# Ledger of designs, part 33: designed miniproteins, single chains, continued (5)

Each design is a single chain, and the fold is of that chain. pLDDT is the mean over its residues in the fold that is shown.

## One batch from the design tools (miniprotein)

Design m17194
Fold by ESMFold2-Fast:
Structure m17194 (fold): chain A 74 residues (1-74)
Amino acid sequence: PLPPLTPEQEKFLAEVREAMDGARVIEEMIEAGVPLEEIEAKRDELLAALTDPLAAKLFDMLADTELKVHELLK
């Protein structure tokens, strides 16, 4: 059996999930051919929603990687 999570651990895990889900949204927008300006605006909105600095850093790195991979594959 897994030990119960503390409220702090639950909040952190929720923000990590939000960061990963946000990066997936950016990836899906890139794949759908959404204009770069709209993708950048969405990235800024998703980043602003994250309060944990590690979760924010994770999201920023994932989103940046997706954008760079897309540019390299053009």
Scores: mean pLDDT 80

Design m17195
Fold by ESMFold2-Fast:
Structure m17195 (fold): chain A 62 residues (1-62)
Amino acid sequence: MKFSEEQIERLKKVAEELTKELRDFDKKNPNASSEEVARYIADVLSKLGDEIDKIIQEEKKK
């Protein structure tokens, strides 16, 4: 385990934000196709990956 308390808090905020984005997508797009849902999930996961990479880079600089 390499994360500082600040990095852990940032990860929690990212997880909360992604959960809200998924809920909002479901509410706004109740008739979305399986392909549209899959693409949205892929985009959300891509953003999560980018945020994790930034947190790891911050660890290396401390």
Scores: mean pLDDT 72

Design m17196
Fold by ESMFold2-Fast:
Parts: sequence; C-alpha cells; structure tokens
Structure m17196 (fold): chain A 94 residues (1-94)
Amino acid sequence: SPFAEFEEAAMAELERRIAEIEAEVAALLADPSRSPAEVRAALRARFAELARWIEDLAAEATEKFGKEKGEEIRSRLLARLQAAAARIMARIAA
C-alpha cells in the first residue's frame, strides 16, 4: 500500500541517519581534544534535529494518509530514535 511504502522509506531513512550519528560519535570519541561532556552535547543536538525531522515527516504522513497514520509513524519513529539514543549514550565514557 502507499502508506506501507511511505513507512518503509521513512524507517530506512531513519536507520541511515542513526548510522551517521553513530559514525560521528565514534569520530568524536577518538578525538583526544574532546571531553565526554562535549560529545554528549553534540549527540543531544543531533538527536534534537532528528526528532524535528520525525515531526515534519509525521505532518507529511498526516496530510497524505490522515491523522491516525501520522500519529502511528510519529510514535514508531520516535520509539526507534529513543532506543538508538539510549544505546549510543551508553557507549560514551563518563
């Protein structure tokens, strides 16, 4: 269905963006000039940007497929982002 194709594309894009953040965090952690606090701040900024992208995408889904489907996509993508954020944050040294 058009909605299933939209959701699949959205999930694939989210996974690509999460992988980019993971690569950026790995690079920051390898930089001896960066403190763990600076790495955490950069990570929070990237996740805030990604959360905004999810809100914009959910609004687009609402326009195309209705509010219920927009809320479904929003909830699913935010849950995935929250899980990824927790996993990545756990890798940052205290």
Scores: mean pLDDT 86

Design m17197
Fold by ESMFold2-Fast:
Structure m17197 (fold): chain A 68 residues (1-68)
Amino acid sequence: MNIEILEKIVEENPDNARAWLELGKEYFKEGKYEKAIEYYEKAIELGKDNPEIVKEAKELLEEVKKKL
């Protein structure tokens, strides 16, 4: 999926933390672990109204930290 599209989605719907989560996953696949960390943190901050997404983002954040 296009990263720009995901960024636009969160701009229009900041409570859609899933899009931030997907951004982090895309960067993780590219080996951009520092970027993945930043986006997972964004998902947590913007997804305060979505506890399940925050939980998943935290687990993925721990996974990325193991790489760096």
Scores: mean pLDDT 77

Design m17198
Fold by ESMFold2-Fast:
Structure m17198 (fold): chain A 65 residues (1-65)
Amino acid sequence: EEKKKKFEEWVEKLNKRHPGVSLVKIEGDTVYVKLSLESEIDRAVAEVALASFGVSLGLKVVFVD
């Protein structure tokens, strides 16, 4: 539960810097995220950051269209 809350708070902070990060749902230990970012570079940075932070919390991050 607290791991999921930490991820939600971190995504909120990231979205303030890179608007277009949407937390779609959390199922068990898997987090689904949708990215609607203007820049391919911003998208790549967000994907790496989200995946790395997820792994640090023991969560699997899946990106959806």
Scores: mean pLDDT 77

Design m17199
Fold by ESMFold2-Fast:
Structure m17199 (fold): chain A 56 residues (1-56)
Amino acid sequence: NEKEIAERVLKFAVDNGLISEEEKKEIEELIKKGEYKEAARLAQRAVLRSIAQQSA
């Protein structure tokens, strides 16, 4: 279920501090609009970017 995946990735990102408040707002709006694939993609991209920056 794409909605469950998007919500799960968002929760993971929020719980681990891997996402900005602006990114969180954008992803929540995409979920509200039913754009679950885009929401999941954006959340995953934010997590990967944050992890890459923390590896320094």
Scores: mean pLDDT 80

Design m17200
Fold by ESMFold2-Fast:
Structure m17200 (fold): chain A 73 residues (1-73)
Amino acid sequence: AKEKARKLFEEGQKALLNSDYELAAKYYDQMIKLDPESPLTEDALFNLAGAYRKLGDEEKAKEYLKKLKELLE
């Protein structure tokens, strides 16, 4: 599971670099569902929030930032 989660994170990063924000969000969401305890989950949540902001979905961006804050507390 951990190795597959890492690959999903990398695919999300590639999509983000290509400005494919919907695809990036999909990969990060799948990664978080597969390994929610991963050390990559903080970065995935932050990038997911950024992707939704680029898509104009401020409510989803805030939701993922709230989840990130909960992990850091």
Scores: mean pLDDT 83

Design m17202
Fold by ESMFold2-Fast:
Structure m17202 (fold): chain A 66 residues (1-66)
Amino acid sequence: ALTEEERQALLDRITRTVVKLVINGEIKPQARRASDWSDEQLAMVAEKLGVPPELVRRLLEEAAAR
């Protein structure tokens, strides 16, 4: 299980990865909320981070619930 600090650090890395992909033109800046993220966007971020896409979705949903 991830600690609170590890979860926050991973969420920050997810955000930075998405920003870089948008700047590079690899994805469109359409999703601002976890629920708006496509499976394709989640898969791209998950692959860059070496984590399952399910973990990326869960962390974004947990952040939105706070």
Scores: mean pLDDT 65

Design m17203
Fold by ESMFold2-Fast:
Structure m17203 (fold): chain A 92 residues (1-92)
Amino acid sequence: LVEKAKEALKAGDYERAAALAEEALAKDPKNVEARATLAIAYAELGDLKRAEEILDELAKLANAEKDIEKQTEIAVQIIRIAVALSIAKRKA
């Protein structure tokens, strides 16, 4: 499901990417990649508020994470969301 959401995101099908990411999160609410995919899809759809809410949640998760490998994974996703939000804000 996360992989299909990522494929939809790359294809520019942001509504489908959001729906597939939401389905993945219904099964695994802690999935960092699914949260990031959903946030990027929201940013591309112009829903900046929901994208920023997910970014804030991941930032808090990274700050609480003690495992360096997991913290790095979360940090990479935070950067991806921040870039997508920056681009989306410039288009608005």
Scores: mean pLDDT 82

Design m17204
Fold by ESMFold2-Fast:
Structure m17204 (fold): chain A 60 residues (1-60)
Amino acid sequence: MEKTIEVYVPKSVSDEEINRTIEALKKKLEELGYELVSVEIKDDPENPDWKIITFTYKKL
């Protein structure tokens, strides 16, 4: 079964910093025995100044 993690980042954060965050979390998930299935970035509906990065992952 797939699971999700959400990471909140300010909209002012650069694409390079967002990519660095994605890479760091992907590495952490792999260390814990999980595979990253997908990444989705969207605006936070509760706070318009923030983006939500949603990581979908599963056990290896």
Scores: mean pLDDT 78

Design m17205
Fold by ESMFold2-Fast:
Structure m17205 (fold): chain A 92 residues (1-92)
Amino acid sequence: SPSKKTIELESEIALLQMQISIEKLIASKPSATLEDLKEAIKVLEEVIERLKEIAEEARKLGDEKTAKEAEKLIKEAEEEKEKLKEKAEELE
């Protein structure tokens, strides 16, 4: 059975994945302002930093599956952050 810590990390990954999805949705709206994009970029940066911590913790526990899932979401969040930065530059 997974350890309590493994379950906690998996649950946090699910919440962070939901946050990435919410930021994508906000940024995709035709009404999205430059301020909305800047706030979304900041949230994605915080999500990326937490996912990096989760990946490190998971590896220390020998949970390579959870570490890889966190790394996959880091890549997704970084790609989204780059798209939002480009969109923000267009709104200058």
Scores: mean pLDDT 87

Design m17206
Fold by ESMFold2-Fast:
Structure m17206 (fold): chain A 55 residues (1-55)
Amino acid sequence: SPLEARLRALEAEIERLGRELVAAGLDPTASDAEIEALGRRIVALQDERAALEAA
């Protein structure tokens, strides 16, 4: 279904960004702003997933 396909895409993107966030946190050259931007993007995708699951 289109809903299942979108949920899978959101889960894959959240997982990818989560790995990037961990890598950025371990990188001494990464800025706090970059880490915060990754965190905000993950939260936005989690909110979208929750909204789709509630629909």
Scores: mean pLDDT 86

Design m17207
Fold by ESMFold2-Fast:
Structure m17207 (fold): chain A 82 residues (1-82)
Amino acid sequence: DLQAKLDELLAKLEELLKKLEEAVKEGKVEEVKKLFEEIKKIADEIIKLALELPDVALGIARTFEAIGRVIEAEQLVKKAEA
């Protein structure tokens, strides 16, 4: 079930973003770097699976959702740098 796999990966991506926000607040630079790499990896997996969906419109929507989460993570990393 591709939908169940996508939902699971999206939930994991949400969890990683919360951990990233906590690491940023705590000033844990190495943890921030590790979490950002994990977020990018999970987002890549989501995009890969989304492109395999027979529903092209849903696949596009899930792809943009994953990209949006990576952009959100990148903004959190930049905020920690500033």
Scores: mean pLDDT 82

Design m17208
Fold by ESMFold2-Fast:
Structure m17208 (fold): chain A 67 residues (1-67)
Amino acid sequence: MREDAERSAKAAKEAAKKGDAAGAASYGWQPMLANPRGREYALRAIEAAARGDAEEAAKYAVLAMQA
């Protein structure tokens, strides 16, 4: 639902502010498993987290949730 997606997006952004790139990307993982169309965005979030880019990880996690 929209409220759940907004809450998860806020949590992902807060994780990014704390420098928790893996935490930010993790919000994209469940949408990817439930919605295969979100897989590409979830993978990009994981790649950003691996590079230490918490802000970009949060961005792609949100896109995965919206797919």
Scores: mean pLDDT 68

Design m17209
Fold by ESMFold2-Fast:
Structure m17209 (fold): chain A 87 residues (1-87)
Amino acid sequence: SLEELREEAERLLEEARELIERLKEAIKNGDFETVKELLKEMGELMERMKELMRQLAAKDPELTTRLVELLVEMFEVASEAVKLLNE
């Protein structure tokens, strides 16, 4: 149902915000092992978000936009993480 899709989207938004903060902390600490694990978790979350966005795009463009904005922020933080791993 649309209600279930919206609830899933809100859960994914919360998970993404938490992962972004954890990844930022791991980057600041130079914790390479945690960075690698969080990047893997972030990749998995991005795939779940893409699937949900495909289902929501026509039904809830506002919520879909919020998912897109957070996905962009995730890519930015992931870019910093990749730089750390390639030092």
Scores: mean pLDDT 86

Design m17210
Fold by ESMFold2-Fast:
Structure m17210 (fold): chain A 65 residues (1-65)
Amino acid sequence: MEREEEIRRLLEESMRIGVEKVKLAVELVIAKKEKDEEKVKEVEKKLEELERREAEVEERLRALL
């Protein structure tokens, strides 16, 4: 049942990405309020990377479900 294990791993990855996105969204709000332009750029770059990973995980999950 490798498919079941793969679905479980993808769901776990999706959950981790979701949590990280929430944390980064909070950091982004704080950085914008503090006018820390360097931090804003850093957080935005990390969010873009996570969105790319999220799309890949979602595509793989849709193929398996």
Scores: mean pLDDT 82

Design m17211
Fold by ESMFold2-Fast:
Structure m17211 (fold): chain A 76 residues (1-76)
Amino acid sequence: MSAAERALIRAILGLPAPGSLLSEIIRAVHEGDYARAAELLRELARLLGDPRLLEAAKQVEKGDLAGAAEILRSVP
């Protein structure tokens, strides 16, 4: 696992979301299914109403895991 992937997983675990949804996002990241991870982050963005989650989803979809982690660390 890369340092960027570890940073992203740590950021995801800090999100104010149900553990079942966070586990599904982390599983998609571990499997390299960034399209699925981005889809789940967009669903979370709808639930929380936070546009930063949409921005993070775009970065994950592009494969910029470090950029996504930076954005997610700013989510309260």
Scores: mean pLDDT 82

Design m17212
Fold by ESMFold2-Fast:
Structure m17212 (fold): chain A 74 residues (1-74)
Amino acid sequence: GLSPEQRALVRELADKIQDVVDKGLAEGKSLEEVEKEVKKVKEDFIKKNNITDPRVIAVMEDIVTAGISAYKAA
């Protein structure tokens, strides 16, 4: 499984993606704008934290997909 430090990074990204989704819903943003914002947040987070483990990246991709799906369902 993922290390405790990797799990902490995953939780931090999940919180950031949730904030984007929540603000998008509150402000009535388009799905396209929210998709662009969540993808940028993920990309910037990966670069800032030098994340190279493909297992961690895969989980982060799943978080983005889940956030976009939640926005579509709202």
Scores: mean pLDDT 88

Design m17213
Fold by ESMFold2-Fast:
Structure m17213 (fold): chain A 77 residues (1-77)
Amino acid sequence: SLREEARRLEAEGRAAYAAGDYRSAGEHFERAGELYEKAGDLDAAAVSYQRAGTAYRQAGDLEKARELFEKALELLS
């Protein structure tokens, strides 16, 4: 299911983040957010996008981080 795939991607993102692979972590969290959004789980999607933004910020991709933080806020508004 979309939710099961999203949860797996979140776990992979957390592992990548812990390993210092911030770009990979951001990609996994962003994809998890997309799947949660498609499943209608807007709260989970917002959390995943926020985690992706944090990961991209650590990777030095500030523009991508900003986009993801804005997307997370829109889902909670």
Scores: mean pLDDT 91

Design m17214
Fold by ESMFold2-Fast:
Structure m17214 (fold): chain A 65 residues (1-65)
Amino acid sequence: ATEDLEKGIKAYQEGNLEEAREYFRKAYEKGDPRARRLFALVGHELGRTEEAVKELAEIDKKKQK
């Protein structure tokens, strides 16, 4: 796992959803596919599901490979 993914999981377990969201976003931008699902999960927990889906789509466009 990437270091960002591991830090995100720890933050999520400790209830720090905003910190977890930031780490999962960084991990996904670095190419960890597991981080995509975790970012979406945290977005849902925060009540920001549509925002999370939009951000993931924007990252996917930048990856374009």
Scores: mean pLDDT 78

Design m17215
Fold by ESMFold2-Fast:
Structure m17215 (fold): chain A 93 residues (1-93)
Amino acid sequence: SNAKGAFAEALLIAHNDFTDAQAFVDALNKLSADEIVAIIRETVPAVPEEVLDELREALENNDVERARRLAQIIASHMSEAQFRAFKEKVLSA
């Protein structure tokens, strides 16, 4: 029902990795859009800055459908190792 939760769920589905799924969703919901974008920039440097800017807007405006579409785009730039690193940073933030 919120864009951060939808973004988190879409990433879990895209990577077929549901390890600590609820903890990941809960942790991501506690982060600001700026914090989420900063962690993606650090863990997945291949994501274009334009895509990160669109994600920030989608999360700030609670645009659920846009957040889901952006999750698919961002996931396409993520290796399994990079997704694991992203999850660990979100959980430890």
Scores: mean pLDDT 89

Design m17216
Fold by ESMFold2-Fast:
Structure m17216 (fold): chain A 84 residues (1-84)
Amino acid sequence: SLEEVARELLAVADEVIADPGLSEAAKARVRALRDTLERFLPGLSEEEQRLLLRGVAETLLAMLREEAAPEELIARVEEVARRA
């Protein structure tokens, strides 16, 4: 469900923000993505929610790969992106 996808993306974002091995620049960008989801997702139609969730998941995935984040974290976001 979109609710499960949103919950998983927020959980991954929180893990990234808490990770001591990731850069402060990456964490700031993830905070912005997290805030975007929390702020705008409730006001959107189901189709718009799906597009936003997919866009955020793909952006987060690209960022985690750039930062050489743990493989299990990358795999989790890949799965979420496929379901959005």
Scores: mean pLDDT 82

Design m17217
Fold by ESMFold2-Fast:
Structure m17217 (fold): chain A 93 residues (1-93)
Amino acid sequence: METARATTLGVTGEAPVVKAESLDEFAEILRKAAEEARNSDGPFAVAVEYPVKYGGKEVPVSFTLAATPEQRPAFADTLESLAEGAREEKKRL
């Protein structure tokens, strides 16, 4: 099991890396993370990896974010926006 460490907005967090194999799975992981962020009482961190096509090659792109308790609502909103963007991108394919 792989963990990722991130520093976002001056906060350092560590989370297990969740690997998504599709845009649907990526969106679902982010949506669940947003729900967990809203329901947690402490610092929160999430790490997710998704393969992206770049220059004709498939490259894994990792998102690792950390938030203080005070930043959690804005962090959850950001995760939901990313999930919606992933779903919209799939509709274009």
Scores: mean pLDDT 66

Design m17218
Fold by ESMFold2-Fast:
Structure m17218 (fold): chain A 91 residues (1-91)
Amino acid sequence: MEISKEVLEKLKQLLEEVKKSQDGKEAVKLMEEAIKLFEKNKHKFSKEQLKEALEILLEIGKEALKKAPPELINHAIGRVLRAMGELLDLE
């Protein structure tokens, strides 16, 4: 449970970094780091923690999508749709 809280806190930190980023490529890289952190740790989460983590990932994806250069937009869209789908599966 404590490890899951630390991962959620790190995801929130990555969201703030994406929001502050002025470089679209950096924003996409931060999104990929957040996704990697989530995939590595998602099996340790409760259902409520999974929902919170997916909501944070969705917001990270949205922020990265706003900043992504044209060549990376399709990749960012795919990541947002995947997070949205996994969140819906928890309902």
Scores: mean pLDDT 79

Design m17219
Fold by ESMFold2-Fast:
Structure m17219 (fold): chain A 71 residues (1-71)
Amino acid sequence: AEEDLKKARQAFNEGNYQEAIEYAKKAVEKATDPKLRAQAYLVLASAYNQLGKFDEAAEWGRKALADRAAA
């Protein structure tokens, strides 16, 4: 989970937003820690925003906020 999140952030920093989405989704699937899952949701929200997919970005952003409030 942490490794997938690191790869997602690296891909995002390189401008590879689709790859960032793939790794962030893997991080979400494997995450048992709400904080790590929230961070993965934020990467998803940011990557979708960069691709102009604002509705998807908003959905992942809402999930990140919900997990942060629960943690």
Scores: mean pLDDT 79

Design m17220
Fold by ESMFold2-Fast:
Structure m17220 (fold): chain A 75 residues (1-75)
Amino acid sequence: MAEEIASKAKGLSPGARAALELYLQMHPEHAEKLRKNPEALQKIAEKLKEEFDESLSIAEQIALVERIVNEVLAP
């Protein structure tokens, strides 16, 4: 599920895709929302494509993904 959702996010680097996949594995409720909302997934992909920095630590990469996902999904 998480890998399938992350693979549908267009234009992500391998590192950005891996960070998104790991985040979705930890947050199945967000994975389910993104599975049902392809527009939100593409918005996350575009923001992550613009903001992702491979020089960040894994923890910082996950924090970046969490911020972007919450901005798109949370009211």
Scores: mean pLDDT 80

Design m17221
Fold by ESMFold2-Fast:
Structure m17221 (fold): chain A 81 residues (1-81)
Amino acid sequence: AEEEIERFGLSWGLAVEAARLLDPSSKMTQREAAKKLGVSESTVSKAVEIYKKNLAELSKKISEGTALISAIFRTAMELYN
């Protein structure tokens, strides 16, 4: 789904950390990631979904040659995260 840039920025830090802990190169489970982040397993699951959705949207915009939108997204992530 399309989300506001502010929403992406506000949740991005948690989403990135959750995705890093659950990366295919890491054997970490949702439970272990939840323990490390101090949140529930459902919160980790939602954070990973946000990360994947935002990453897919950014990838699509880059593929479409919409560099301006990509730059705005990155700036929002830096300002709100």
Scores: mean pLDDT 60

Design m17222
Fold by ESMFold2-Fast:
Structure m17222 (fold): chain A 65 residues (1-65)
Amino acid sequence: SRQDALYALSRLGQRASELVQRLEAGEISREEAVEEFRRLVDEAIARFPELAPLYRRLYEAFVAS
């Protein structure tokens, strides 16, 4: 449903913020953070393919930062 899709998007945003915090704290490498975020995005796309363009844009922004 739309509510489930919005919840998944919100959850992905929270996970991205956690990865950025861990990366800035030196707890994980950039390569590990990118790979983990890619897995989260792939899982989200598999569950909500209608949001795939938005999820891909979030991944691109994360990798570019």
Scores: mean pLDDT 79

Design m17223
Fold by ESMFold2-Fast:
Structure m17223 (fold): chain A 66 residues (1-66)
Amino acid sequence: NEEEQLKLAKEFVKEVLKEHGVELSEEEIEELARALVEMFKEGPGVMTATKDIPGLKLNIELHKLK
């Protein structure tokens, strides 16, 4: 279920941001989480999403294998 995947992705993003001492709005967290969910839906292969945040580059790496 994509809604559950989005929820898990949001928690993952929040955890990563916390580890790096970065604060983002709920809207920015949701955008990053949506990118992670799309990576889960991609076909066979490895998918990586990146997002530029003011003053910080975040690299989100998820490896999906079919």
Scores: mean pLDDT 59

Design m17224
Fold by ESMFold2-Fast:
Structure m17224 (fold): chain A 64 residues (1-64)
Amino acid sequence: SIEEIEKRIEELAEEIERLTREAARLLAEGTEEAKERARELFLEEARLTLELMLLYVEKKELEK
């Protein structure tokens, strides 16, 4: 249903926000270890962003 997709979009958007904040904190820390961890979080953020985009496409198809 559209409601289920909207809920999943909200959950993913919230998770992406959390990862973005954590990555920013790690980059501000400035250590090599923190930078490597931030890189890992950016990759996870990219994967979740792709999932989010696919859900928007699915939602648009159901609205037709």
Scores: mean pLDDT 86

Design m17225
Fold by ESMFold2-Fast:
Structure m17225 (fold): chain A 71 residues (1-71)
Amino acid sequence: SMAEKEKLKAELEEALRAELAANPDMSREEVLALIARRAAEAYELFNGDDVLVAEITARLAALAAEWLAAR
């Protein structure tokens, strides 16, 4: 359902925030690799739903960009 998809998007955002908070000294390359890994995991979890994976990837990338700009 859409509600389950939104919940999973929120859980993936929270997981990324927790990883960034736990590893404040991560390089840009390490952060980008982390996003790529999370996007690949999302692709498998959603049976290759390209639209949903693209939305999740965009959300994670935006969050990471904001975090990198703030440090």
Scores: mean pLDDT 79

Design m17226
Fold by ESMFold2-Fast:
Order: C-alpha cells, then sequence, then structure tokens
Structure m17226 (fold): chain A 76 residues (1-76)
C-alpha cells in the first residue's frame, strides 16, 4: 500500500489539477499553467514519498508530473 504521506500529497496534487482545469475552461491560460505546475510539484513529492514502498506507483506519479509540466508549457 502507498504511504499515508504519498496519498495526502497525491490528493493535494489532484486539487491543484482540478483548479488548473477550471482556469483552462475560463480561458485563463496563465493561471491554468501555474496550477498545472503546482499539481506536478505535488505529484513529484508524492512519487518521492512512495518510492521505497511502491516503486510502480512512484513511476506513475513521476510520469503524471511530466505530462502536467508539458501541459503547462503548452498553455504559455
Amino acid sequence: MPSREALELEAEGSLYLMQATIYKKMGDNKKAAEYYRKAAEKFREAAEAARESDPELAAALERTAELLEEEARALE
């Protein structure tokens, strides 16, 4: 099972991702990019927290963070 810390960080990332999606729908690309980056940072922190207990989850979270960073760059 992933650690409690990893799950909490993943939840925070999901909240930032939701906020990014709202800003994107509103056409606020600058704020959307900012919140995609905040989400990516939280998913990277979650990956680090999960690395020893669940390396497969850690890899998936790292990949998710990369994709969110790419999305943020595309919106700039």
Scores: mean pLDDT 84

Design m17227
Fold by ESMFold2-Fast:
Structure m17227 (fold): chain A 65 residues (1-65)
Amino acid sequence: SDFDAGGAAIAAGDYATAAAHFEKAVAADPNDARAWFGLGYAYNQIGDKEKAKEAFEKGLELAPV
């Protein structure tokens, strides 16, 4: 799955590839909070702070900590 591929890319330190996979994952299932948190993490590591914030806020809305 794109979620699993995104997680594998994070583990490899390939944050651009991880972001692409998590973008596909949230497009397929917009209610997957874990995919939104993965996307936020990937964007944060790339340095895209605005996209990271938006993804984290969406994840938190779906699964408040």
Scores: mean pLDDT 84

Design m17228
Fold by ESMFold2-Fast:
Structure m17228 (fold): chain A 85 residues (1-85)
Amino acid sequence: SLEELVKAAVERALELAESPTDERNRLITEFGLELKERGASESEISKAMTAVNESRELYLKAIKEGKSDEEAKKLAFEKAEEILK
């Protein structure tokens, strides 16, 4: 479902935000493979990757601006939903 995909994209974005730079490519590749195994189209995978990247950037920006982890996560979820909608 769309809701499950939004949750998965945000969870991966948060994992990427906490991960060393060398781990990021592996996590992105694994997420793409998981979506492909679940029957996602190439366009759906591309959209999900965009959601992960933009949600991660928004989460990190919010934390840098002094927002709480809870507030930053809410912004990330809203951004992922916007992209995946």
Scores: mean pLDDT 80

Design m17229
Fold by ESMFold2-Fast:
Structure m17229 (fold): chain A 95 residues (1-95)
Amino acid sequence: MEYQAVIRDGELVTLKGELPAGFELRERDGKWYLLVPEGWVIEKIVDSATISTVVLRRGNERLILVVPKGTITQEVGEELSGEIELAHYLRWETL
């Protein structure tokens, strides 16, 4: 299964699928956040000028988040959970 969404002009647009159980999308003051459940480990972080692409794994599942640069303090190999600010992209997939 797969889920994809983009944030454009403060609005979240689902491109494909449904958000799996255990995740929650929240909007506050024109910003979007993903509540990430426990068990997700950072596989990769790719930084650019204004954003970071964070790739997470839980078993046979992959989560890709594009977040504002500097919002993630955790390093590769560490767990990430809780409310995470989104810049413009979210993808979940089973491998």
Scores: mean pLDDT 88

Design m17230
Fold by ESMFold2-Fast:
Structure m17230 (fold): chain A 98 residues (1-98)
Amino acid sequence: MENIEKANKLTEEGEKALESGDYERAVKLFEEAIKLDPNNPRAWTLLARAYLKLGDYEKALQWAEKAIEIGLKNNAPVDVLREAFNALLEARRKLIEK
């Protein structure tokens, strides 16, 4: 299997884990997807969202910022960038609500 195809399948499995509430499994799947394809900003955004669900807001912020960096560098579609910015804002909001 090509690395990009495998990364896409891991991202899809991670999304299913995220939807089912298995946040630790979602993190592992997204991390493996990113290892195979580090240029996919959506995988970085989903990793940030998984950390938001785990309550690790500092990591969520870090990975959302990375998603924006990769998305801008690779001219990602506006929808992908919007999702990354939404994750960033959510992480920042959670950090300042303490």
Scores: mean pLDDT 85

